# Ledger of designs, part 13: designed miniproteins, single chains

Each design is a single chain, and the fold is of that chain. pLDDT is the mean over its residues in the fold that is shown.

## One batch from the design tools (miniprotein)

Design m420
Fold by ESMFold2-Fast:
Structure m420 (fold): chain A 86 residues (1-86)
Amino acid sequence: MEAKKLAEEIKENIKNNTPENLEKLREISRKMIELAREAERNRDEEVIREIQEAIEELTPIIKESSQEVYDAFTEEQGKEFLKELA
């Protein structure tokens, strides 16, 4: 549920190119990473699956919208951590 809410927030903000919106996208991305860490710690397979599905759905949309948004969403540390969950 939380992963789906974060994904919807990202989708709603993708088309908005203000500096404030970009910072919000970075914050939401960070929350998604923390949610993934907690799910891994708790071995919550359902939450991990929801996060993986959300990322898979968002990745092509973010790439099409902006390189800047894509970089904020997929920071190097976040990319490596999420790959370990796959």
Scores: mean pLDDT 66

Design m421
Fold by ESMFold2-Fast:
Structure m421 (fold): chain A 96 residues (1-96)
Amino acid sequence: GKKGTGEGVGGPTWARGRGSGGGKNAGAGASGGAAEGAGMAGGDSTGKDYDTSGEGEGTGVRSAREGAEGAAKGAASGAGGGSNGPPGEARGREGD
């Protein structure tokens, strides 16, 4: 788990914290939750609580929210929802 994600009820089903999606609903989240990924924008705390860089720099918040929008659009096609994408890249970003 990243953090206390899933504060936004309108967020993706796989978003932990709700109990319903808090766990292993990757299958549903990958397709079903992808369409609802748009709701991630409603979960300001979730989008604001970016799991990578952006902490300490206000510019990071902008990247996080823009990423959330991109994820929602990609998720609709089933290509988004890549928050759990290639961990190698995410880890590299933390070092950056």
Scores: mean pLDDT 40

Design m422
Fold by ESMFold2-Fast:
Structure m422 (fold): chain A 85 residues (1-85)
Amino acid sequence: SRLTEILNEGQTLSLEEARKILEEAGYGDVAKEIEEKYGKLANIILPILASFIRNGAKPTREQLLRAADLIAQGKVEEAYEVLFA
């Protein structure tokens, strides 16, 4: 599925690469907020979010923060719905 492809791509991204992708897409401040809120879990969350952005997701800041929370809970299907709304 498209979700599986996005998640697999996310696993290939480092935290540094994910930060750069999010910053270049205009989400640098949101990425920092996610790191501050989730700590070490951001090592999983940010690469997944960056992969969604590279695959065409154009969320608002609120949608990106909501998706981060859903990913932190393991609710990646719900995160997909939010990010491609």
Scores: mean pLDDT 88

Design m423
Fold by ESMFold2-Fast:
Structure m423 (fold): chain A 65 residues (1-65)
Amino acid sequence: AREASIEAVKAAGASDKQVAEFEKRLEKATTREQYIDAVVEATKDESAEKQKEALSAVIAALEAA
């Protein structure tokens, strides 16, 4: 789930700085809600379509885990 979530955020167009902060947030994330909140924060400057794609990919990765 963690690696797939990082790749989803990168694919959405998040900057290297946002990706690094996202990885730090994931180190402390233990719940699905914390993962979703981290994705929203990492993709906040991206288009709504890219945010939705990243969220869908992360949710699918969490459900597959």
Scores: mean pLDDT 77

Design m424
Fold by ESMFold2-Fast:
Structure m424 (fold): chain A 96 residues (1-96)
Amino acid sequence: GADDTAEGLAAATEYAAENATPGPPSPEALAALREALKIAEEILELMKEKKASEKAVAAAERAIAALEELLGKKVSAEGGRAIKEGAEKALERVKA
């Protein structure tokens, strides 16, 4: 459900942020992370519009915070792509 989808995105982005070293992402990762952040913000807006649980909203906010942290971390092009794909799949699930 929406709660599980939001928590999954939060857990994945937080894990990536915790395990990345400080420094700039690759240019490709930076572009992917910025797109993932926009998608996470859209997920948060949809969660609020649909009156999702406080837990789902909090998880979406955690994912946004982790993505903002990742903008200052060393992320590979592959890592950035995987994070963006995860955000896109999460958005598809919350739209359904």
Scores: mean pLDDT 87

Design m425
Fold by ESMFold2-Fast:
Structure m425 (fold): chain A 97 residues (1-97)
Amino acid sequence: MEIEKKLNEIEKESDSVFDFIDKVRDYLIANAPSMSWEQLNKAILEAIRIVSKKTDEKVKELEEKGLPEEAKKLRQQISSRVTAAVLEAIGVKLDSE
């Protein structure tokens, strides 16, 4: 699927999970008016899949360093940013109708 390919390209260009979230947010905002709801939903779900994988990798690094509280804070910060980005993309799509 073209959406999966585009999100994988953004992943390769991203320096961190936060950079990935910000780039995906910008991509979704720019493209949401041109997407069907089905396409937007697929893009959001694929982005969440990639974020979850990157988050698990970073959390594992922190836990291996003996920083479980930092790992917990990272998960909370990522969850908040993902929620905000998803809601903003949905809002832009609704405003385009």
Scores: mean pLDDT 84

Design m426
Fold by ESMFold2-Fast:
Structure m426 (fold): chain A 76 residues (1-76)
Amino acid sequence: SLVDAVNRLIAARLREIGLEIEIEFYESKRQEALKNGDKKTAEEYSKKIDEFRKELERARQEVGELEAQTAALEAS
């Protein structure tokens, strides 16, 4: 149903937003580590950011697919 599609889209968008917040948090922590001369901790945060960015790319693709599905259902 359209309601089910909208609910899935909302859940997917919330996951996308959550990942964006996590990336910003770890970018802030990475910058703090760099400012303090802690290159090792900064590199660990960079790896964490890369993992979240890969997850964000997947989440954005899922949102796009769900937006297309929801639009098709509304047009029907």
Scores: mean pLDDT 87

Design m427
Fold by ESMFold2-Fast:
Structure m427 (fold): chain A 99 residues (1-99)
Amino acid sequence: VVLDLLKFAEDINNKEAIKRAADRLYELGIITPEQYEEIKKLIDEGNYEEAARILADLVSKALVEKFGKDLFKKYRDMLKAGMPPEEVARKIDEELEKA
C-alpha cells in the first residue's frame, strides 16, 4: 500500500500502483466499500493525485489508531538516517498487514 503510493509519487501516471493500494486497503478492511468506490471513480476519471491523497490519509489514520503517533516519529527518524524510502514504505505495509 505505502510502497504503491511511493511508486505513484515517482510516476503520477502509474494508475496500477494506485489501484493496487486501493484494492489492498479494501482487502485488509481498512477502507469502507463507499471509500473504495469513491477512490475507483477518481482513478477512472484520471484524478490519480486526489485518489493517492485520500489513500495516504486513510493509511495514516489506520497507523495512528493501531500503533499511535510515535510510529510516525520512528519512520521519520529512519528516513533522516538515510534509509531508502522504499524500505521504510515496506516496513509500514508490514505493520498495516499485522493490524
Scores: mean pLDDT 73

Design m428
Fold by ESMFold2-Fast:
Structure m428 (fold): chain A 65 residues (1-65)
Amino acid sequence: MEPHPLAEKLWENFKDVKIKGANEAENKKAAVEFAEGVLRIMRAVGVLSEEQYESAVAYIEELAK
C-alpha cells in the first residue's frame, strides 16, 4: 500500500475516538467516518481531486483493519 501523508495524519487524529455507550466496532467506524468526512469536505471545496480523495479513503480503510 502506498503511503498517503494526508490520510495518515487524519487517521492519527481520529483513530482513538471513543463514543460513550458505543462498542469498539462502532468507535472504529466513527473514526473512519470522521476522517472520511474531512476528506469529503476537502474534495467538495476543490483542494482534493476525486482521485486523491478515493486514494486517501482507501488508505484510511486499510489502516482501520
Scores: mean pLDDT 77

Design m429
Fold by ESMFold2-Fast:
Structure m429 (fold): chain A 90 residues (1-90)
Amino acid sequence: SNEVLEALKKLTPEELKIVKKILEGALNAAEMYKDDPEALALYIDIAKQELRELIKNEEALEIVEKALDAVGKGDKSLAEEVLKLAEELL
């Protein structure tokens, strides 16, 4: 969406690379831990903590945290949208 794109535009290239790495990691973790929801939940919590320390833009942080939470629930759509837009901005 335009809102996601505008939030990501406020990030530095370094922050965009961090977002990409964390979301790619979360999608891989969802496949790895498909039969272990507790391990996936722990992975997502750690990823959110890392994001809060590295990304200072509150709007972008909120969007990426929503993408991570959705991945934890089996919905990849927002994470895939954020990854596509981040790649277009890099």
Scores: mean pLDDT 87

Design m430
Fold by ESMFold2-Fast:
Structure m430 (fold): chain A 92 residues (1-92)
Amino acid sequence: MDAALAEEGRAIAEEAKELAKEGEKGIEEAARLIGEYFKRMALLAGLPEEEAEKIGRLAEEMEKLKFKLERGEITEEEAEKEGLELVEKVLA
């Protein structure tokens, strides 16, 4: 990835962190933003659109798990289990 994409990723991560403070809608928007960024990176890396879509969805769902963990809605063990199930579902 070029320097511009890396800088954009950092800015998106910072924006997502701030959005997460705004409650449920902010968390959903933050997760969507991160998912779209990872899908775009996958497409730029030469992956087919179908695979890029899967990567974007996985990133979005992983970010939602992270926010649930930070809010204390799930345990670290539950987040790890759900994360592994998401990876297997996407990669299978």
Scores: mean pLDDT 77

Design m431
Fold by ESMFold2-Fast:
Structure m431 (fold): chain A 92 residues (1-92)
Amino acid sequence: MKKRKEEGKKEVEEGVKEFIKLLEELEKRAEKLYEELKEKYEKEGKEALKKELEKYEEKLKEGKLGISESIAYGKAKKDLEEIEKKKKLEEL
């Protein structure tokens, strides 16, 4: 009986560590995807970025978009809006 209680406590501590590690991995994946979207903008321009974001939006509508992909999409979309806003301000 004592061995099962000790195993349960170790499992909870290991589970918390594993959960934190998974969150860190999800954040790292999101950052990597976001950097790839930034590089695409730098190399291929605004229209290429828009096309890639449309693919992410289609996946989101289908409920197939991963958590890391959703984070990267949100960041890249905000950056695109900021770029468009900056261009309008330079034309004024």
Scores: mean pLDDT 74

Design m432
Fold by ESMFold2-Fast:
Structure m432 (fold): chain A 89 residues (1-89)
Amino acid sequence: KEKIKELLDKGLKIAQELMSKATKEGNGEAATQASKAAGHLFLGKYSSKKLQEQHLKEALKHLEKAEKISGYKDLVKEGKKYVEEALKL
């Protein structure tokens, strides 16, 4: 329970860093995908187990789209790792 919240907080921080970096660089499409990922991670943190899993899977999809658009491969890999570890718990 506590470990899942810690992993989601780390994932949310990475998604927010991605959004900030993409916004600063003028990459609106990548910023939008990172923002959607952050929203799903936030909702997942405060949701029931069923809704949490759904939100985490949606967050992964948006992080993957941001990776393909922006080239922020290292940040996206780190964020995806935290979300994938949370899904395994």
Scores: mean pLDDT 83

Design m433
Fold by ESMFold2-Fast:
Structure m433 (fold): chain A 91 residues (1-91)
Amino acid sequence: LSSLSPEEKAALVREAGERARGLAEKMAKLPEEERRRLGEEAKAAQLAGADAEGLPEEVKELALAAIDAIVAGDAEAAAEHAAALAEAVIS
């Protein structure tokens, strides 16, 4: 992603935030038990993937925060954390 233009990077950040908002809204409609299980699986997968890729601690923290917000159905927090994660990853 380092070969992307600043304009393309900004578009990816916005898209990540919008997608996370939509996911949080969809998660809010699922049963609490289902959301909790999906959140646990997503966090485990994210940590395993981050360790394999050698991602910085800050990126791991942002990813976990985004997953928590999505699972909680908090669209605003999900969008903010996902945008911050996208910026950190594509920088």
Scores: mean pLDDT 77

Design m434
Fold by ESMFold2-Fast:
Structure m434 (fold): chain A 66 residues (1-66)
Amino acid sequence: AVAAALSAIINAVIKLALTSDLSGASIKTFIINELAKAFPSLSAATISALATAAISSAVSSILNAL
């Protein structure tokens, strides 16, 4: 469930970044907000860690596609 939610959020974030020139801080805030909605029982620290992991995974995927 968490992995599927992270994948969906990452795809949305990549599209948003490509179309709107968002800063990294704005992208992380967007992921944190979406994770907070999906997992309201998780602590802010856990959500932040998940957002960081999701961003790292997306960056790795993009670099491998180049």
Scores: mean pLDDT 67

Design m435
Fold by ESMFold2-Fast:
Structure m435 (fold): chain A 89 residues (1-89)
Amino acid sequence: SHMKTLHVELEAKPETFSETVEKLYELVQQAQKEGYDKVVITITAEKEIKDSQIEGLKAVAEAALGTPVETKVEEKDGKKVVTLTGETP
């Protein structure tokens, strides 16, 4: 059967980083409740966002999902594009 995948795009800015963290957690929890098999979250992070903050986003997604999350980071136009991929339990 075809996997039901949720695709979400978020922005990470220094000024609203806490809001991005909260939204990430809520979106992953909602995906589980709605019966999605997989989540793919693309976060475009401004250059001021630290690598430790990106690791924090992965940790939040894993905590919300309850399963390991694969992280890919690409640099584009002075920003980091972070892709978090995880399967629901």
Scores: mean pLDDT 84

Design m436
Fold by ESMFold2-Fast:
Structure m436 (fold): chain A 100 residues (1-100)
Amino acid sequence: SLEEEYEKLVEEISRLIAEALSLLPDGSPAELELVRLGRELTEKAKKKDIEGVIETVERIRELLRAVLPTLSPADQARMERILARLEEIIEKLKKLKEEL
């Protein structure tokens, strides 16, 4: 079930990325970079490169934090929830890596 836990965390990250993309302006540099990082995440996840997945999610968090002040108050609240959940997932992935 460690592999099942890993797969569920990766699927949840993909859903959070999709939600974050919906909050970004169409064609913005941040949207284009998030799409690129999401693709990189998928490739690292397929290789079961847990360290690479963690590093990519950390880069996604930094990107989203930088964009946070540019969003409406309602979208800032949604993005803060995404950021908090990504942090929780990173900690779970770090623990999972120690068990694998």
Scores: mean pLDDT 88

Design m437
Fold by ESMFold2-Fast:
Structure m437 (fold): chain A 70 residues (1-70)
Amino acid sequence: AEAERRRKRAEANRHFEEAVQLLLKGEDPEKINEHVKRAIELRPELKQEIIDYLKSLAEFLGIDFEKILK
């Protein structure tokens, strides 16, 4: 259970890192959205932290996060 949880967290973190990298590079919002959704689906417990972090980062970059999520 706990070991599986750690592995799922690692997978979610990978998608989260990809979303962050794509956002920083100004890549296609649809690609960013795909990685965000996958990270949240893998670990819904992290949804609030993922959304809050990416929303803050997007706002810092002058991007409306809601437009990314569609």
Scores: mean pLDDT 76

Design m438
Fold by ESMFold2-Fast:
Structure m438 (fold): chain A 80 residues (1-80)
Amino acid sequence: SDKGKELVEALKAGQVDKAVKLLNEMNDDDEVELENGVLVPVGDNKADPVRAYLSQTTDPKAKKTAEEVLKRLGYKPGSV
């Protein structure tokens, strides 16, 4: 989805507030395309695509941004 693409760009850019806003605006039917081409649905848990991105990205800035987004959503990186 377009919001999924914007989310990945915001994570790469270190834009925590924008990433959180995009996630809150996304529907359960929206998908986030990871850099390896895998599509992750938002589904019932908005943290799932962020956790998937964090597990696969090698960019230190994107990792820090994804971890901060997860904290603001009330989750630990890699936890349910």
Scores: mean pLDDT 75

Design m439
Fold by ESMFold2-Fast:
Structure m439 (fold): chain A 88 residues (1-88)
Amino acid sequence: SRLEEFRRLLEEFKEEMRRMVEAGAPPEEVLRLWREFYERLLGTRLPSAEELDRAFREKLTPEEQELLEEMARELEPLVEELQERVRA
């Protein structure tokens, strides 16, 4: 189903993000992976937060939006680690 394909895509992305951060990838490479993922998912570039929010409403079902928000919460510790690397 579409939801199962979406769930698989999110799971693969989370694992790739985790591997990159654990391998000591620079913050810009991790941000590039994040941007590319969202661009593929939404079929659009990430020009602004407003445009990203609009694309979420237009292209994703409520169930898919909930899964994406859940993924963002799960990746929050990795984002904190990246912020520490930028500060170092």
Scores: mean pLDDT 72

Design m440
Fold by ESMFold2-Fast:
Structure m440 (fold): chain A 62 residues (1-62)
Amino acid sequence: GMGAEADARKAEEAARRGDAAAAGSATYQPGLVSGNPEAARKAVQAAARGDAEAAAEYGREA
């Protein structure tokens, strides 16, 4: 849905700040109802390792 882009941006911002938990929370919950839950999981993993660019990219795919 359209919310996935906003959540991806929030995940990227949180990861950039080093807040992996906030980044994961912002990305993963929408992924449970998105068209691509695997991309959402990859976004959470990227955010957890501090990879803001990958987190945003996977979040947009979710």
Scores: mean pLDDT 61

Design m441
Fold by ESMFold2-Fast:
Structure m441 (fold): chain A 70 residues (1-70)
Amino acid sequence: SPLLEQFMQKYKELVKRLPDMSVEEAEKALKEFEKELERIMPQLSRKEQILAEATLGLLQMYLEVMKKAS
């Protein structure tokens, strides 16, 4: 799906930038990424929804680790 491919590309770009972000910047970026997922979710297949949600979960775990290090 072109929508999932675009979402995964955005994920890869975000992951590349995360190590150089502050906690506040990472929280803002994750919130925008969550909004994007909510926007495309109704247009994704069940399998694509599962992959997209798993991808969001990985970012959420990374943010929690960043917060504990602060």
Scores: mean pLDDT 84

Design m442
Fold by ESMFold2-Fast:
Structure m442 (fold): chain A 119 residues (1-119)
Amino acid sequence: MEEREKARKHIEEAKKALENGDIPTAFRHAREALRYAVKSGDMELAREAAELIVQAVEKATGETLSPYRREALVEIAILSAEAGLDDIVLPPAEYWDEARTSKEAAEKFVEAARERIQA
């Protein structure tokens, strides 16, 4: 099966799991969708998969993320998948609250994640 086709199938399963409140299943399918989308070179599909990961995080935490933090997590998820990692590499805890306050703080959040990916 082609990578783009696999990505679309996993996006569909992730959306279904989110609608049913099955957060662990939604997160698993969204991560697989992201991996296949990145492998296919379809960055629009990769962004859709990363947005589903953000939605799963919001449902798991009960928190609605700021636009800056949402975009930062989308970027981090894509960077992790591009690096061939099985898991999303999140920055250290001290950067999480800062990313809520400004675009500059969100950019530092992405940089901290990039350093962990490259380490």
Scores: mean pLDDT 83

Design m443
Fold by ESMFold2-Fast:
Structure m443 (fold): chain A 60 residues (1-60)
Amino acid sequence: METRELTIAEAEALVASTPGEKFEVTAPDGRRRVVVLSEDKTLEVDIDPAAGRATVREIR
């Protein structure tokens, strides 16, 4: 499992450019989780607007 910290803009760009089925959940505190199911991998993207950062996990 590979974990990377990105800016929110970089994380949004990664989600937009990655092909696959996308699921998004927004928490009451404004945190967002986006899951991208690609042919060969799953990306989990956690966006924290209060912290100004995102975390991406790649699962194969």
Scores: mean pLDDT 79

Design m444
Fold by ESMFold2-Fast:
Structure m444 (fold): chain A 59 residues (1-59)
Amino acid sequence: SEAERLIRQSRFEEALEVLERNPSEEDIPLLKMLIALAPNEALRERARALLEKYFPEEV
């Protein structure tokens, strides 16, 4: 996916923008990965907020 490609390039903010524009259950593992591994708290909180907003059952 586009988001996965951006994550591999360490373009985390752009990956979050892609995930927010087109939320998909297939991307839940990417959101969970960003929550665990994103390099700063702001990026981790953005990923958590997206997961909670679109997939509240996964939190």
Scores: mean pLDDT 82

Design m445
Fold by ESMFold2-Fast:
Structure m445 (fold): chain A 86 residues (1-86)
Amino acid sequence: KPIFSTDFGKELKPELNELIKRVTDKEELSLDGLIDAFLELVAREGLWAPPEEPWVFDLRGTPLGEIVGKDRVTVEELREIIKKNI
């Protein structure tokens, strides 16, 4: 199972920050605000697990899934991943 390295933040952070800026149209966000904006973006892209698991995002076959190294993540796991990489 992939373990997040320091380099993960370097690879994801610039792309993630650009996406967040486009979605929120804000120059600065609190960490929680940035996390919420990212979760909203992920939801809009349709990265949801089956209805039986409404608190889980299915990242299988997505570029984010390849970067994260997980097929499914809970909302809380995704928040921790974002915190570590921002």
Scores: mean pLDDT 54

Design m446
Fold by ESMFold2-Fast:
Structure m446 (fold): chain A 91 residues (1-91)
Amino acid sequence: ITKEQIEEAEELLKEAVEEARERVREIAERLEEQGRERLAAQRYTAAMIRLDAMPYDVAYKVAQGVDKEEAIEEAKKEMEELVEALEEEAK
């Protein structure tokens, strides 16, 4: 994996990652409002780490021969599943 491959993946995922980060912040704020500050901090930190790793995962998959469009779609699906799981916890 090269820096250029990571930068390309970051650019392709930029909007999806930014949207997911916003949604995660909103969910963490909801958990804090419920008096679940420790859970909010833990979930926020774990989610941000996973979102930061998405371009690296995409670059790695493409380097292993996965189609770029498929790798991007998989990353977007993983981010959506992550946010949906957090939404369920915040109910």
Scores: mean pLDDT 85

Design m447
Fold by ESMFold2-Fast:
Structure m447 (fold): chain A 65 residues (1-65)
Amino acid sequence: MSLAQQAAIAKAASEALKLVQAGASVDDAVAKAGQILRDAGLSDDLVDRATAAIRTVVEDEKAKA
């Protein structure tokens, strides 16, 4: 995985966490993360894998909030 792909995933995760912290649903946050990754040019397979990981992180954050 390239540094640019890692940066895109980090940005997507950060934006998803901000949305959940602002009161958005997990599904809305994951959808936003997926859009950021697609806009960054990641493949559908990598988007699916990254959004699955981001979902786990934002579900944990939402459960604690």
Scores: mean pLDDT 81

Design m448
Fold by ESMFold2-Fast:
Structure m448 (fold): chain A 89 residues (1-89)
Amino acid sequence: MEEFQKEIEKLRNDFEAEGKRIAEEMKTADPETQEELVFRALELAWEYDEKLEELIKKRNDGKRVEQIEKSKPYRDETRKRLEEWRKKR
């Protein structure tokens, strides 16, 4: 139990640290760099969701699997945004 929670907490802390770094860069970035940083933030959120889903499925935690299913529309929209950004680059 505790080991699994530590893995989730580490993943969350790493995600939050990178998110804060991106947010700080956004404050001083030009508009073109801001678009790149938004794209990186979307990729970061995607990677976080994938790794979190893997950890939860490996543990077979039914309650957390239900939470992942509830977030599916958000994840699908994030995928679509990443594809649109890649097409525009």
Scores: mean pLDDT 73

Design m449
Fold by ESMFold2-Fast:
Structure m449 (fold): chain A 62 residues (1-62)
Amino acid sequence: MDLEKILEYARKKAEELGLDGKEILDYLKERLENTEIDVEEVLEILDAIEKQIKELKEEAKK
């Protein structure tokens, strides 16, 4: 399912960032259970995680 792929992607990105992937997954699942899934919100979270990962990688080069 597309949703499972989104959750897996978020987990992997969180792990790269050094966050607890389970916490991110649990947060997303709670929103899903309430059926108030704003796909845009999920995408915004993924974009924020990816931006932070890029910033950390650039910082690590210095």
Scores: mean pLDDT 62

Design m450
Fold by ESMFold2-Fast:
Structure m450 (fold): chain A 77 residues (1-77)
Amino acid sequence: SAERAVGMARYIGDSAVTAAEVRGLSPEEIREVRDQALDFLDRLYEGYKDEAGDEIQEIRDYTERRMDEVIRRAEEK
């Protein structure tokens, strides 16, 4: 269902951010986590764009923004 798709999108985004915030990941490894998460979110968007596209797109954009901030902080170390 569309509601489950949105829940899955939130889970993917939150899991990626949590993994990226774990100590010991390099900026390059965080980029790999980001790119994998965004790829999954883009695929989920294509499957549910008619029913939940706006919500999934918002989660994708929020996830990208959060991940880019984690990368920026990691590069400052």
Scores: mean pLDDT 85

Design m451
Fold by ESMFold2-Fast:
Structure m451 (fold): chain A 121 residues (1-121)
Amino acid sequence: SSMSEELAREEYLRGRALDGAGRHEEAVKAYQRAIELKPNFAGAYNGLGGALRSLGRHEEAVKAYQRAIELAPNSFEAATALNNLADALEALGREEEAAKRRQEGEELKQRLAKEGISLLL
């Protein structure tokens, strides 16, 4: 519903504010609340991944970023999540996988930028 989507957005923005303040565990809870209210909220999964990474919970961050990419695969959100996923994989010593995901994110950004220009013409 529109109300559930608005409440999900409020919890997401609260998560971002808490994360920016270094209150990462509280940010995780806010992002989880956003996901409960809107299960297809790619931005909330990307935010959850970021907060989990800040807490050193790198394996959980990887799963959250992968979910963000799955929900919105052809988006700037997915490109951002791919770069963040690469950072989490590097923290886990998974350097080859990290390099591949970083390349995928860069290629996606370049493709989306070109498509945006094509739509304006």
Scores: mean pLDDT 90

Design m452
Fold by ESMFold2-Fast:
Structure m452 (fold): chain A 70 residues (1-70)
Amino acid sequence: DYLKQLEALAALAKEQGDTRLAARVERAIELYKEIGISESQFNNFLRGLKFEAELRGLTELAAAVEAALA
């Protein structure tokens, strides 16, 4: 379940102190609940999220995103 994985990643971003990044993931979840999410959309979103997490020093979030992509 892609939405459930995104919810876990949003919670992790919030736990690491980045409430703004968590809010962006939550907005994506809200959109995807209405329009659906494909595997390619999920993987593209995760690649962008990993880049942002690495840029911001959110090491645990970056590792969790990498695991979800594997």
Scores: mean pLDDT 86

Design m453
Fold by ESMFold2-Fast:
Structure m453 (fold): chain A 82 residues (1-82)
Amino acid sequence: KLKELVEKVLSPDATPEDLKEFFDYLGIENVEYDGKLAGKNFFAVLKKLGIDPSKAAEILDKNGDGTITADELYEVIKKNLG
């Protein structure tokens, strides 16, 4: 379920409803549901999860392809939230 939700919110077609479902699943109620999980929204989610955005970015962009996969984000979330 978590991986599936992460994949939805990283999609270019992600909706505010997808973000809301993701945040509801994580128990996060005070993050803005104002669009796709990208840029500011992505880093805001990481901060809410207690993940250092700078360290996460290094891991997620390690191969220099500029693409953040659902698997990579799921792994980072699981590793930091348990």
Scores: mean pLDDT 61

Design m454
Fold by ESMFold2-Fast:
Structure m454 (fold): chain A 85 residues (1-85)
Amino acid sequence: VLEELDEYALKGLEALRKGDHEKALEYFEKAMKAARKLEKKDPELSKIALEVLETMKKKIEAGASGEEVLKALQELLRKLSEELE
């Protein structure tokens, strides 16, 4: 389950870097589904992953560039990693 979340998130980021926004959105949706399955095993990680993925999806849908989405993701992940307790 953790492997699926990580794999789909990475594939989504790779598609975004290549400018394939449609494929990036598909992979991020699969990553969100994997994150929801994690809710029973690791609810904290599931919540964080869903917030990050939803934020990225929203920015892509609003027409943000792949570079802007990637930078926002990196800042959000950095903030969340510091608040994990």
Scores: mean pLDDT 73

